# Ledger of designs, part 38: designed miniproteins, single chains, continued (2)

Each design is a single chain, and the fold is of that chain. pLDDT is the mean over its residues in the fold that is shown.

## One batch from the design tools (miniprotein)

Design m5295
Fold by ESMFold2-Fast:
Order: C-alpha cells, then structure tokens, then sequence
Structure m5295 (fold): chain A 64 residues (1-64)
C-alpha cells in the first residue's frame, strides 16, 4: 500500500545517499536525495518523512 511504497522509497533513498557519501560524491548524494524526495512525495510519504529528507538535502547542499 502507500505506506509500504513510501517506506521502500525511503530505504532506497537512504541507501543511495549513504553510498554516494561513503565515496565522497557529494553531487551524486545531492541528486539521489532530490530524486528520493520526489519519489517519497509521489508515494504519499508522511510530512515527518518528507521533513527528514529535506533536512538531509539541506545538509548535503551546505557541503557543496
């Protein structure tokens, strides 16, 4: 259902962002976070989940 889709999208986003950060690829981490935010919005993620991803995106942006 929508909650399961949002959870899966969040996990995939976290995995991709973490992988990019681990290799020092800040630009890729930023792009994965942007794509993940869009996927979470499309999946109907909670305001709390969206706020968490937006905070992560802002932190990555500050490093660029």
Amino acid sequence: GPAEAAEKAGEETDRRVAGALARGDLAAAYQHAVEGLKALEEAGASPEQLARVRRGLAQIRALL
Scores: mean pLDDT 82

Design m5296
Fold by ESMFold2-Fast:
Structure m5296 (fold): chain A 89 residues (1-89)
Amino acid sequence: MLTETEKALEELLEKILKLMEEKGVEEMSVKEFEEELEKDPSLSKEEREGMILLVRAAAKDGKKVTKEEIEETVKYMIELNRKAEEKAA
């Protein structure tokens, strides 16, 4: 089973990818994500903050991020969380 943290990261990733697909874009800047997330009334404050942090983590040198870079960042974060849990056990 996915941990609570892994599930949250996966849900945020899915929302980011859906946003990009609805926009028909392959890449977006952190600024563009912030503006689009502010326009979505269905997102909670917690979800918006989580999505922005995730996009910032994937961004290189304040530039645009691709779907692949965001997916790789989430996979890396999940792997780090699993390794931390193994060390705690």
Scores: mean pLDDT 75

Design m5297
Fold by ESMFold2-Fast:
Structure m5297 (fold): chain A 74 residues (1-74)
Amino acid sequence: SMEILEEALARIRELLADMPEDDQDHILALARITLERQTAADLEALRATMRQLGVPEETIEKVVAIVEEAIAQL
């Protein structure tokens, strides 16, 4: 549902709060695409982008867990 998707994105935004706003928006756009398409390729692109932007691995794992949890509820 749209509500599950928006809640997941809100949780991800909170985890990325210490990052520049442009980087947050970029990651959130990819997370939305991953939630809508639900492909392994989009999930790997999300991971790769977060690593390139310097997101800590622990935070990347938390973001991926939120995305996977939301997909399971959609």
Scores: mean pLDDT 86

Design m5298
Fold by ESMFold2-Fast:
Structure m5298 (fold): chain A 63 residues (1-63)
Amino acid sequence: SLAEKLGNTLNADSVRRVLEKAKAEGRTLTVTDEQVQAFKDAARRMGLTDEEADAIAEALKEA
């Protein structure tokens, strides 16, 4: 449904905002390759494109 797609998009944006806020505050974020892969796989299962899943993975790696 449209609501599910919108919810998935908002969740991705929320992840980016949390990462950017942590960087701005000088916090150290530890994200494992396994966690990055899990988020990427979850994004694909939620119907996001490979490009969108890769964007989330890259945002997590930059933390």
Scores: mean pLDDT 62

Design m5299
Fold by ESMFold2-Fast:
Structure m5299 (fold): chain A 73 residues (1-73)
Amino acid sequence: SSREEILSFLSKEQQEILLKAFEENREKLDDQEALDELSRELAKQTGLSEETVRLALGAMDSAVRIEELKEEK
């Protein structure tokens, strides 16, 4: 999937943590405060920087929104 492609530079465990969190918290990505809190927690779980986590989540959101636009139109 496009989400897996974006995360291909990460370890398998990091990929699984980020993909699961993205799927469970997608609605929170539109809230800056919630996104910051999620990024801090995921950085702690994965050992990545908060900035790297935010970039990965943003890239996943963009990829999924493109796919949804294709299905709705």
Scores: mean pLDDT 72

Design m5300
Fold by ESMFold2-Fast:
Parts: sequence; structure tokens; C-alpha cells
Structure m5300 (fold): chain A 112 residues (1-112)
Amino acid sequence: ALEELRKLTDEAEAHARAAIGELKASRYSRARIHLTKARALTAEAFRLAKKLGIEHVAQLLHDAYRALDSAILLTQIAATTDSKKLREEAIESAGNAIKQLREAKKHIEREL
């Protein structure tokens, strides 16, 4: 259970990081695919954290989910408007999600 939670969180972080690389290359479609996978993995990790009763980890995963949701929306708008500023905001939001996922991972590792 805790090992699965760690794995889901690690995979979500990897996809969010890949999305930032794609955004920096202005590959919006690929970035969106990675952000969507990261969001799905984060949602699964959140459900597992709630089942395990680790509320602090659940809160961090919820915050990561919100940041990924914002990054997806900003990526869609940046793709249609060719806005460098919105692309940078999408990168910042995805970066915030990575920060929350890393904090969650540290707490999961302390429980192992």
C-alpha cells in the first residue's frame, strides 16, 4: 500500500517533469498528454492516501492535483493564443505540482 502510493507519486512527478520539457519546446499536445497522465496518477494516489488515513499526504496530493488541472488549462490556452506568458504560467503551475508531489513523497518515505 505505502510502496504503491510512493510509486504512483513518483510516476506522477515523472510525467509532470516531462510535460515541462515539452512546454519549453512548445510541444503543447505532448505536454497535455503528460499533464493528463500526471493528474490521473495523482488522483489515484490521493484516493489511496485517503484509504490509508494519511491526511497530510492526501492534502499535498490534492494541492498537486489542483496545480496539474491549472497547468492543463493554461497549456490549452497557450496552444491556441501562442502566448509565451501563458506557456510560462503553465510551466510554473506544473512546477508547483512537482513541489507538492515531492513533499508528499518525503512524507510517504518517512512512513515506510
Scores: mean pLDDT 90

Design m5301
Fold by ESMFold2-Fast:
Structure m5301 (fold): chain A 58 residues (1-58)
Amino acid sequence: MTPEERLQLERERVEEENRRIADDFAEGAKKSNPQVGEDIRAALEAGRARWEAERAAA
């Protein structure tokens, strides 16, 4: 495996973990405090959209 290939694999793994964690966090927050959960969910969705846009631009 090339260093670039290994680095790409590691990056993909981190991105998958971050996505899962963000989703779990948003869902948990919504369940425990609906008001806060709504704000967090909106912020996470906005952040995800921005992250996807940056990733697509690369």
Scores: mean pLDDT 71

Design m5302
Fold by ESMFold2-Fast:
Structure m5302 (fold): chain A 82 residues (1-82)
Amino acid sequence: SPMEVTILQFRALALWVSIDLYYEILKKNPKDEKAKEELLEAIRQFKETAEELKPLLSEEEQKKLEERLKEAEEIEEEAKKL
């Protein structure tokens, strides 16, 4: 339903904001174990939400979501190396 898609899109946006916030904290303090844990959890939940969203989106929106997923994976790999 359109409402269900909207809820998942809102969840994805909220999770992306969390990723951005914790990534900025971790860049300023690379030894912040709590920020790293929160970042990795937000990325995990974002990936799960993205998999639920993919079949519900247009081809153009799927492309944008795939770009965000790649960005999240790059952040995840960077965080794991700290």
Scores: mean pLDDT 88

Design m5303
Fold by ESMFold2-Fast:
Structure m5303 (fold): chain A 62 residues (1-62)
Amino acid sequence: SELEKIRERLIEEAKKVTSLEDAQKAMRRFAEERYKLELKNNSVSKEVLDRRYRLAGLPPPE
């Protein structure tokens, strides 16, 4: 799946990070790419996606 490919790419990029801050930024980028993929698939509304992100303790991507 596209999500699995995004995850695998992020894991490879994470191996190159030299700080915890960079790792956290990489995790945030993964969450944003996942959000965009779900929005593109149009299976749920943006409002529902935003609520799911807040419940997970993440702000919705811009």
Scores: mean pLDDT 67

Design m5304
Fold by ESMFold2-Fast:
Structure m5304 (fold): chain A 66 residues (1-66)
Amino acid sequence: SLTVREPSDEEKKKRLIERLREEGLDEIAEAAEKIKDPRKAVSFAGQALGAHLEKDEEELEKLLKE
């Protein structure tokens, strides 16, 4: 398998989506999958995962509305 020392934005997107699904954030994971720009998808998924871990429901609601 091809691996790199630093994951690409596409690889980061895939990993973050898998983590969101593991955490039960399927709606957010689906939204991230629909973002065609891998960099923007990583930013969105990373913010959502961070907000979930900090239990910041307001931030999660903002991300879902955008």
Scores: mean pLDDT 74

Design m5305
Fold by ESMFold2-Fast:
Structure m5305 (fold): chain A 101 residues (1-101)
Amino acid sequence: DSVSSLLKDILSNYELAKDVDLNNAPEVIKNYVEGLKEVKEAVEEYQNGNIEEAISKLEEAKKNFEEVIKLDPDSGVALQAKKDLPKIDKAIEILKKLLEE
């Protein structure tokens, strides 16, 4: 499965969230948007052939999504993060296999 295909819904969420004014947003929303941004940056690194950097960005996105779940486990963004984390894990697995050669 393609990394871009696995992360498509997460990238769609970033496009919806990128224009949101975060100045007075709750910490859970700030962590969620930062996680989305890190997934976008990971896909950009992957498209540029920077596989190690893509993995690093996805691992940082995981940390932000895990923090979202810790801060407010019943929030809509935490429920979305719970759905997105397995896709990020699978993308990291695929990218690590590309480095095994």
Scores: mean pLDDT 84

Design m5306
Fold by ESMFold2-Fast:
Structure m5306 (fold): chain A 90 residues (1-90)
Amino acid sequence: SAEEGLEKAREQVKKIREAGDFDIADLIEKAVEYAEKALEYRKQGDELTAEIYEGMAHLQLGVAKLLAKKTHPELLPLVEEAAEAIEAAL
């Protein structure tokens, strides 16, 4: 379910914070927040606004992935799992 996908993404955020990185974790948390808004607007029948929030979620994930590659490549698998979970929820 969408809720299970977003909770899985939040589990990755927790693991990233436990590893001592807060910048990448905050970007993924922002992506989850945007994904939640996308699902909320879709439920209301506002597909255009939902697509905008989906785009914002993808942008945050792209930045998180770039930061992981540049600063903490060991966290990249957690970022990719979070991205896959968010995409599955949308």
Scores: mean pLDDT 88

Design m5307
Fold by ESMFold2-Fast:
Structure m5307 (fold): chain A 71 residues (1-71)
Amino acid sequence: SEEELKKEIEEARRRIKEAEEELRKAVEELRNTPSSDREGILEAIGRILRAIGDIFEAELRLKKAEKELKE
């Protein structure tokens, strides 16, 4: 239903905001990691990549719900 699609859109937007905040935190963690700490750098990069993936997943969900609502 249209109401269910609108709820899915709102949830997707919330997930995007959450993932963007996680990305911001992960970037901050990378900036605060000493250049000599290779393990810490790799861990921070891993968290950045994961957050980016979460953003894309939520964006795809948003796009699909918006398209279905218009059709």
Scores: mean pLDDT 86

Design m5308
Fold by ESMFold2-Fast:
Structure m5308 (fold): chain A 95 residues (1-95)
Amino acid sequence: DIEKKNEIYEKLLKGEEPTEEMKKLKEEVLRPLARAAELYRELEPDPEARARLEREMERVAKRYLEEAEKEKKYYEQFLKAAEEIERIAERYARA
């Protein structure tokens, strides 16, 4: 249930001691971001492409953070942000 996952993730963000379920949800969000970071590092020889990717990632992160704060669907919005950031990074790596 996505509503329950959002509630659990909000508790994690409020600084409650992480349960195993909270750690798993955090890992689900961090996994796409870790992949994006790896692809970003591969762009070191192309500083212009890397700068464009950084700006696109910042725009995506800001948009989803604003929606997460409005809707209080932190897990859902953060996961969507992470997956979109990974897809953008993959697009840049393939160019």
Scores: mean pLDDT 82

Design m5309
Fold by ESMFold2-Fast:
Structure m5309 (fold): chain A 92 residues (1-92)
Amino acid sequence: PLTPEEREALRRVKELVEKAITYAKNGDAEKSAEILEKAAQFVRDAAERLGSPLLRAIADGLEYAAKLFKEGKTDEAIEVLEQILRVLDEAL
């Protein structure tokens, strides 16, 4: 089972990922990338502090999605984020 601190971090990340998807679907891929870069930094810091392999994997996924948005691969980036949301929903 997840620690309370891991669960709180995952809930926060879910909010940010949902926000990033909303901006991307409204045509604001730049804002989505900014949100994901900040989210990835937050999750990366949490992963290091808590020693969580799950949070580390999520940080990697968020960084990858941000890269896809910067490359103009908006639909692919959204698919990656939807996969991350499924992982978050299963973990929570």
Scores: mean pLDDT 86

Design m5310
Fold by ESMFold2-Fast:
Structure m5310 (fold): chain A 57 residues (1-57)
Amino acid sequence: MEEAAKKLAEKLGISVSSAKDILDAYLAGDEVTLAVAAKDLGISVEELKKIIEESLK
């Protein structure tokens, strides 16, 4: 989990703490939190989910 959070943080240009919150929302199926995060980052929810999936590899 820590490694995935670091990769996600690097890809999105955010803190590791913020990346962990996004990963937790993704794993919990919290679509509302993901939609807010995607909007704040200026990307689509689909693009955010793709980046998360790549970070989990």
Scores: mean pLDDT 82

Design m5311
Fold by ESMFold2-Fast:
Structure m5311 (fold): chain A 58 residues (1-58)
Amino acid sequence: KLTVKQGVQLVAKAFGLNSGQLLAQKSQGYRNALAEFVAKELNASVEDANKALQELIQ
């Protein structure tokens, strides 16, 4: 029902992060931690969550 990308956007919004703030948080450590959290919440792979985060950050 939700794509990994949509789930990443919902999680970011819940933590008060918008797409611009995600772009500002370019550190690999932050990105990896967020991807692991999103993967767990969405029952998705960490790889898919990382890909979705990279698409948002570009």
Scores: mean pLDDT 63

Design m5312
Fold by ESMFold2-Fast:
Structure m5312 (fold): chain A 74 residues (1-74)
Amino acid sequence: MEQGAREAEKAAERGDGLEAIRAANKASNDAKTPEGSMLAGSGATAGGAGVAAGDDKLGAKLAAEGARQGAEAS
């Protein structure tokens, strides 16, 4: 939730896609609502796609945004 979203944001500031994805997954697992869990999880999935495409910064931003949306929905 809030901690996972903050960790994802810090990872995105560093351009660390893998760490941002990990933090977004943590936010998904810590979410108190199904909607919050789905939003953070979708952010982790989109982040993973960005990293796989070779864009760690984009992947990190997508993961961080999903984690933030999940925290807001929780």
Scores: mean pLDDT 78

Design m5313
Fold by ESMFold2-Fast:
Structure m5313 (fold): chain A 89 residues (1-89)
Amino acid sequence: MTPDELKAGELMIKAVDLGGQGDAVGALRLGLEAYRLASERDRSSVLLSTGTALSLAGLDEEGRRITKLALQGKNDEAVELLEEVLREL
């Protein structure tokens, strides 16, 4: 496991915790950072966890859209949507 992969995992745990506290902005920022650090193989899993964090923060529609895109392997579209949601908050 690379240092970047380890950090991505740590950031995702923190993103889910922030989502559970209702901090959608914090969850989004950490999720996007984790995505950038994650290996290609783990990127869809990071997006799934970020979608969960958004749902926990009360952005259930956005969280479900991210989850659907990640499950379809549309990672670039999911990232664009996350960046749009963050800009609108």
Scores: mean pLDDT 86

Design m5314
Fold by ESMFold2-Fast:
Structure m5314 (fold): chain A 99 residues (1-99)
Amino acid sequence: MAAELIEKAIELLKKAFEYLKEGKLEKAAKYLVEAERKLKEAAELYEKEKDEEARKKAEEKYLKLLEEIKKIAEEAEKNPELKERLEKVEELAEELLKK
């Protein structure tokens, strides 16, 4: 359960970054918000999980998520235009999460 939601969040995050590269910042923000919602659901399921193997699978998927976030951050750091777009997408996602 939690591992599957984390995997879904990774897919949504990758899609958000593709839209960010295309300059579709509103779409990127919406996908980022969906990824965040999946991660919150995964965290809640992880806290309630008593099966150690299921918890280990969720932890492994979470490490993959952190690696993908690092790759996105490194690519954005090398391109000033992508860095500005990423900052704008994060601002838009913050506003969407407040609603």
Scores: mean pLDDT 82

Design m5315
Fold by ESMFold2-Fast:
Structure m5315 (fold): chain A 74 residues (1-74)
Amino acid sequence: SAMDLLTELARAQALFNRTGADADLERVKAIVAKMAEAGLISQAQADAIKAATTQDDFGAQVSKAIVTASRKLR
């Protein structure tokens, strides 16, 4: 469900914030791709997250996606 994807994204982002591991980063990117396919976020937001080169920019883009998805679920 849309709520399950949002919960999965939050957990994956928290894990990546702790580990900094490429495998955890790829997990966040995979969830973001599924969210774009489900129409919860725009493809432009998904592309911005995938294109982020710093952890700070990545975190900012993920936060924007969470806000967008949360608005769709209200």
Scores: mean pLDDT 81

Design m5316
Fold by ESMFold2-Fast:
Structure m5316 (fold): chain A 66 residues (1-66)
Amino acid sequence: MEAVREEIERKIDEMVELLQRGLRDGDQAALSQALKLVQEIIDEASRLGIEDEVVQLINDRLATVT
């Protein structure tokens, strides 16, 4: 659980950074990569049955940048 959580947290961090860069700079490649990470995060969360935990992690990360 811990190692999987760290992997998901890393992907969430990367996704948020790519979204911010894409929106700020108009970097379409960054936006595309962020969307790919969103899909990977969702797929992994669904496979593990931890969607609620992943949503909480995303919300926590977004709170630190807003």
Scores: mean pLDDT 76

Design m5317
Fold by ESMFold2-Fast:
Structure m5317 (fold): chain A 80 residues (1-80)
Amino acid sequence: SALEELTERVVEEALARLRAWLAAHPDASREELLLAMARILAEVREELEREHPDLPQSERDVILQRVAAALMAALAEHLA
């Protein structure tokens, strides 16, 4: 579905941003890592609202939850 395709694309783009940031900051503190994740989540939220204004709030929330989960999983793997 269009929502599934959008969700997958947005998650992949967010993960790419996080991975690029982590590669550029190999000595980053836990606090810096969490701030980077928060910034990426805020950017994704703003981009979804701007680029997909007709998308229902409930669907935007599902996409953002999937992004947050993926970013948290990637950070947990990085910190292990």
Scores: mean pLDDT 87

Design m5318
Fold by ESMFold2-Fast:
Structure m5318 (fold): chain A 92 residues (1-92)
Amino acid sequence: MSKEIAELNYKAAQGDLKAQEELLRILESQVDSEDEEVLRDSALTLQILSLTITDEELRERAREIVERLLENPAVSEEVRELLEEILERLEE
């Protein structure tokens, strides 16, 4: 993870809407990745966002990203289980 992405994660965890929107944009660009490490890091970022995002539109967008990641065949079983837990949390 770059220093810039690490700073975005920190700000997003504190409730910064711009940082949350930017992270979701980055995650959307990574949903079709064949790199298991990228997909794992995306799932971990989504886990944090699922606990910190309070904006309804951003929560819906995060949910759509999780659903798209669950359709990616490169996602490991461990990461898939995490994504399913995140999806349940985002749906309440």
Scores: mean pLDDT 82

Design m5319
Fold by ESMFold2-Fast:
Structure m5319 (fold): chain A 92 residues (1-92)
Amino acid sequence: SVAQEAADALLAVAEGIVEENRERAIEELSERLGVPKSLVSEALEKVRERFGREFEVTKTIIDKTVELLKGKELTVENIAEAIEEAYEAFKS
């Protein structure tokens, strides 16, 4: 039915928006932290695995993540922990 095709199209668009938001977050965090995009992508995937499908990185979460990482070693583990802490602070 046309309604089912429209629903499938809307789901695909929603999935595209989530992917674009993730790609933007990876790019901004990579630039602001001075680390490879691959390292940020791995850290984000660890956090997504913990919080699931509804996990979204907003500008506020990015800003807090960068702040939390000042003076810390930029490892996948430390970046993931900072993103998790920032997300927990602003998801409520």
Scores: mean pLDDT 77

Design m5320
Fold by ESMFold2-Fast:
Structure m5320 (fold): chain A 71 residues (1-71)
Amino acid sequence: SAEEALERGRELWRQGRWEEAVEEFRRAIDLTDDPEIIDEAGLAAGVLLAHLGRLEEARELGKRTRQKLGI
């Protein structure tokens, strides 16, 4: 579920497994239309992608997140 993916992402982030955390946060976004989960997972993944130097992916994720939220 989206909630499980979100929690797994948080756990991986705590372990310093940033690339795997991003994948779980992206999976959470894909599995739900819940704006609270999309907002939290999108922000977390964006921050981690920026830290990893993957700025173009962070920008594209932000665009996709806004589209899912209807903004």
Scores: mean pLDDT 84

Design m5321
Fold by ESMFold2-Fast:
Structure m5321 (fold): chain A 96 residues (1-96)
Amino acid sequence: VREHLERLRETVEEAIETINRAASPELQPRAEELNERMREGARLVESGERAVEGLGLILGALLQAQELLSPEAAKEVAELLDRIAEAGSAVLQALS
């Protein structure tokens, strides 16, 4: 579980950095809201009992980010979404 949680955390932080880099100054407040939701989601996944809810928050934030960003940045976020879904699924399997 620890290795999957570490990978999830690292990929979430990479997603936050990608969104912040791609977001215009006008979108920065929305990017910060998405960042907070992703970090809260990661905390819920680490708690175990609310792991499904936490993963849902992370994936939801990434889907919203794709709608806000350029097509090029949206592709980067989509790749990160796939990596987070894989790591999150591994955590959920280990908790089952």
Scores: mean pLDDT 80

Design m5322
Fold by ESMFold2-Fast:
Structure m5322 (fold): chain A 96 residues (1-96)
Amino acid sequence: PELEPSDPKVAEDLLKQSIDAVKKGDLVSGAVYGTAGELLSSLSPVPLPKDLQIAFLQAQIEMNKQRMAKNPSAPQSIKDTLQQLISNNEKKLESL
């Protein structure tokens, strides 16, 4: 049986919208589309294309770097969490 073609494409389109939003500095839309795209992708047995996974990880790294830059007065615990998210995504990117 073939999977519904719309389900993988919807997840891919949401992740692409997340990437575009982050590139434009819209971190709220980047987070919303990214979360929705990851959720739909996790519910699908079809794996994401490698190029899209790489682009999304790069966008997540950029988004978290922008969050730190826009919030220099944030508590150290928040900064440490953002830095850990960046480091984890950089390690995933290196493994691809």
Scores: mean pLDDT 78

Design m5323
Fold by ESMFold2-Fast:
Structure m5323 (fold): chain A 61 residues (1-61)
Amino acid sequence: MKTKEEIKEELKKIPGIDDSTAATLANYLSTHPASELNLDALARIPGVGEEGAREILKRFG
């Protein structure tokens, strides 16, 4: 599993994901296995939205 810092840096490469959103997502992804990731759960994270959730699932799910 990637470190929280590595996840954060990869998330910052996604258009529309700022530093604070990337930090929140890195915490989420570090505590949830890829098999538990889904579009609705990710889209509900503040600052992510549906398009951000799709890109995250493409890269991490």
Scores: mean pLDDT 76

Design m5324
Fold by ESMFold2-Fast:
Parts: structure tokens; sequence; C-alpha cells
Structure m5324 (fold): chain A 58 residues (1-58)
């Protein structure tokens, strides 16, 4: 499991996002904008920026 996958799974495990939201985020991958990620309920700007950085680093 990659760093982005672990980060997204942590959000699901903590109840912040749904499994469907996880699949959508992972499907977008590096193409996801910070704004798209932050628009998901339970994902704030700081988390969205962290996920984007993780995708760009992989």
Amino acid sequence: MTLPERGVQSLVDSGRISEEDKQRILALGKDASVEQLASIPGVGRSVAEGLKKAFLSS
C-alpha cells in the first residue's frame, strides 16, 4: 500500500470519510486538485494538501 493509500485508509478508519470517498480519491490520484480533495466532507484543506503531496512524491 502506498503512502497516499495509507493516508486515505486512515481517514476511513477514523470515520472522517466513507469507503466510496476513498475509492474516488485513489481513482483521481495525481490528477486530483487540492480543491477537489478538500471538497469531500471530512477532508480539510491541510489533509487535502498532505494527500496531494503524497501523490506527487510517489
Scores: mean pLDDT 76

Design m5325
Fold by ESMFold2-Fast:
Structure m5325 (fold): chain A 96 residues (1-96)
Amino acid sequence: MTYRERVLKRVQKELEEIKSITDPEEAEKALRDLYERVFAEVLIRKAMGEKPEDLIKLLEEVTSLIIETARELGFDDLAAQIERDRKYLIELLKKE
């Protein structure tokens, strides 16, 4: 199993767990914590010498799942923030 496949499987599982949270504030916090961990992991992997193209593809796939879940749960402001942060990080990855 590739690193990309492992991360996608983990994020999908965590999103299903977040969808089971009945308190909206706890669900939003859990989604925010998840996307922050994903962004941190991408930056760590870049520092470890992973190809920027592979990291961009992973980031796009994983954050698309998180954004869709945020919208499904009504967290539109969070979804918009993640989209902006994703765009910024992709630009940083492409420049180096």
Scores: mean pLDDT 85

Design m5326
Fold by ESMFold2-Fast:
Structure m5326 (fold): chain A 99 residues (1-99)
Amino acid sequence: SSLEELLKKSEELGKEINELAGKLSVENAKKKGLPEEVIELLEEALKRGAAGGRLIAAEATAIEMKEAGLSVEEMLRAVEAEIHGDGEEVLRIWKKLRK
């Protein structure tokens, strides 16, 4: 039916939008001078089919952490947590700086 064709096209567009969002996230990470290890983690997540929205969140968090002077290791942990949707782990990393 025409409805099945429309649903298939909708799924294809959704995949293309997610892939584009992920690619733009990686490109912006490079432009913002994120550590090579963080960029590689984002590229591998994109290759593994991570949701574009999670990649955008991971990139934004990594930029904020870089500007705040956090270590590469803390950025990698936060990026991994964001990719998996673990916002509480991201918050725990930020809390370690509160004294």
Scores: mean pLDDT 81

Design m5327
Fold by ESMFold2-Fast:
Structure m5327 (fold): chain A 105 residues (1-105)
Amino acid sequence: SLFDKIEELASQFDPDLRLLVLLLLGALRENNGKVTRQQLIDTLQERLGMSEEEAQAVFDALDLDGDGVITPEDLIAWMERVRADPELRAFARAAARRARERGLS
C-alpha cells in the first residue's frame, strides 16, 4: 500500500523527478522496504550516473530521522516536502536532471 501511494504521488511529478522517485521505489522494493546509505549510493551511481557526492546528498535529504536507512515512509515524507517547498523542488529537479543527462551519455 505504501508502494502504491509512492507510485501515485510520483505520477504528479515532472518526468525527471518522477524517474528519480521510481528508481528509489525500485531500490526500496529490492531491499524489503529498507535501503542503507551505501545501497542507495550504489543504486544512484549505477542507474543514473550520479557522483558519490550527489548520491550522498539525495540520501541525506531522504533520511529525515537520521537512522541511516530509507523507508517508504521517508520517501513519502520527502515527496510531500518537495510538493510543498519550491526551493526543495528546484533542488530535487536539478539533481534528477543532471543524473538523467549523464545516464543518457
Scores: mean pLDDT 76

Design m5328
Fold by ESMFold2-Fast:
Structure m5328 (fold): chain A 78 residues (1-78)
Amino acid sequence: AETVVEQNGTEIHIEEAEDGFVVIPKGAFSGELSFPVEHAAAGIYKDILTGVEVEVKVENGEASFHINGDVLHILVKV
């Protein structure tokens, strides 16, 4: 399912996949994203476009992780 959040004046579109996330910032953003999830697990995810590892935390049905910039992120659980 697609979730749309606004943080620090930037609109960010997030798709929760079975094993990851697609994150589409609609402007420059640097910081911690927080959004509701249905089935995502906490752990290490890899951005398949950059190879950078991202720690995803899940608490009370909400995922949080840090991103930088206005670029597309495709995170897949390691």
Scores: mean pLDDT 81

Design m5329
Fold by ESMFold2-Fast:
Order: C-alpha cells, then sequence, then structure tokens
Structure m5329 (fold): chain A 69 residues (1-69)
C-alpha cells in the first residue's frame, strides 16, 4: 500500500476528531492509541462514540492516503 501506519493514524485521528467533535487532546490520544495497535472498538469505547463513527473516519483516511498514489 502507498500508506504508512503513522500517516494513517494521523489522518484517521483528524477525521474522527472532525466527525465526533473531539478536542485536540482527544485527537492526539486517538493517534497514540492507533499507533499502539488499538482496535476500532477500543477507540470507540475510550471516546464514547459508535464503532461506525471510528470505521467511517478510518475509511476516509485510507481513501486520502490511496489518492496520493
Amino acid sequence: AAATAEELARLAAEHLGRRAGLSPEQVARVEEMMLAGASEREIARELGVPVSTVSEALDAAVAELNAAR
């Protein structure tokens, strides 16, 4: 794939922050959790958001990274 794990984690955290109205501190925590290998369910539980919201943010991040190919 044309994406790195670090780039994916950053973009996914940004997208999730916009969709779920997260603070900058919460966005940074999501990025940290993703880099540590946390699942979508673990991130959703930590933030109190639906798993579907996390999944949509990840899909958007992957689409942006793939567009850079």
Scores: mean pLDDT 79

Design m5330
Fold by ESMFold2-Fast:
Formats: structure tokens, sequence, C-alpha cells
Structure m5330 (fold): chain A 68 residues (1-68)
């Protein structure tokens, strides 16, 4: 969905500025707030989380992947 794509893009920006555990926690907070605001369904939030963890592992950010 477009909302999921927008949340992924914003999370990527956060992770580029704040790597590691802090970046992962901030990205997870973004996803949680998006669900609370009705921007993402629970299913979309799970897909976004999986995609972000995949991207973080590809980038070698193991701590970010653990916290996201």
Amino acid sequence: SMAAEEVIAEARRILEEKGGAEGGELAQDLITRAVAQGRLSAAEAEEVGRELRRLLKEAGDEKGAQMA
C-alpha cells in the first residue's frame, strides 16, 4: 500500500541518520504510531517490520534489525 511505502521510506531515513539500537527503536516507534493513527493495519505493520529488518541485515546493522 502507499501508506506502507511512505512509512518504510520514513523509517529508512531514520535508520540512515540513527543506526544501531536507537535507530531500530525509533523505526519501531514510527510503525506503532502509524498503526495507532490508522495509517497502517496490523498486517501492513508486520510487513513493514519484516522489510525493515531485511534491509538492516543487508546493510550489516544487526543491532538495528534486533530493535526494529
Scores: mean pLDDT 76

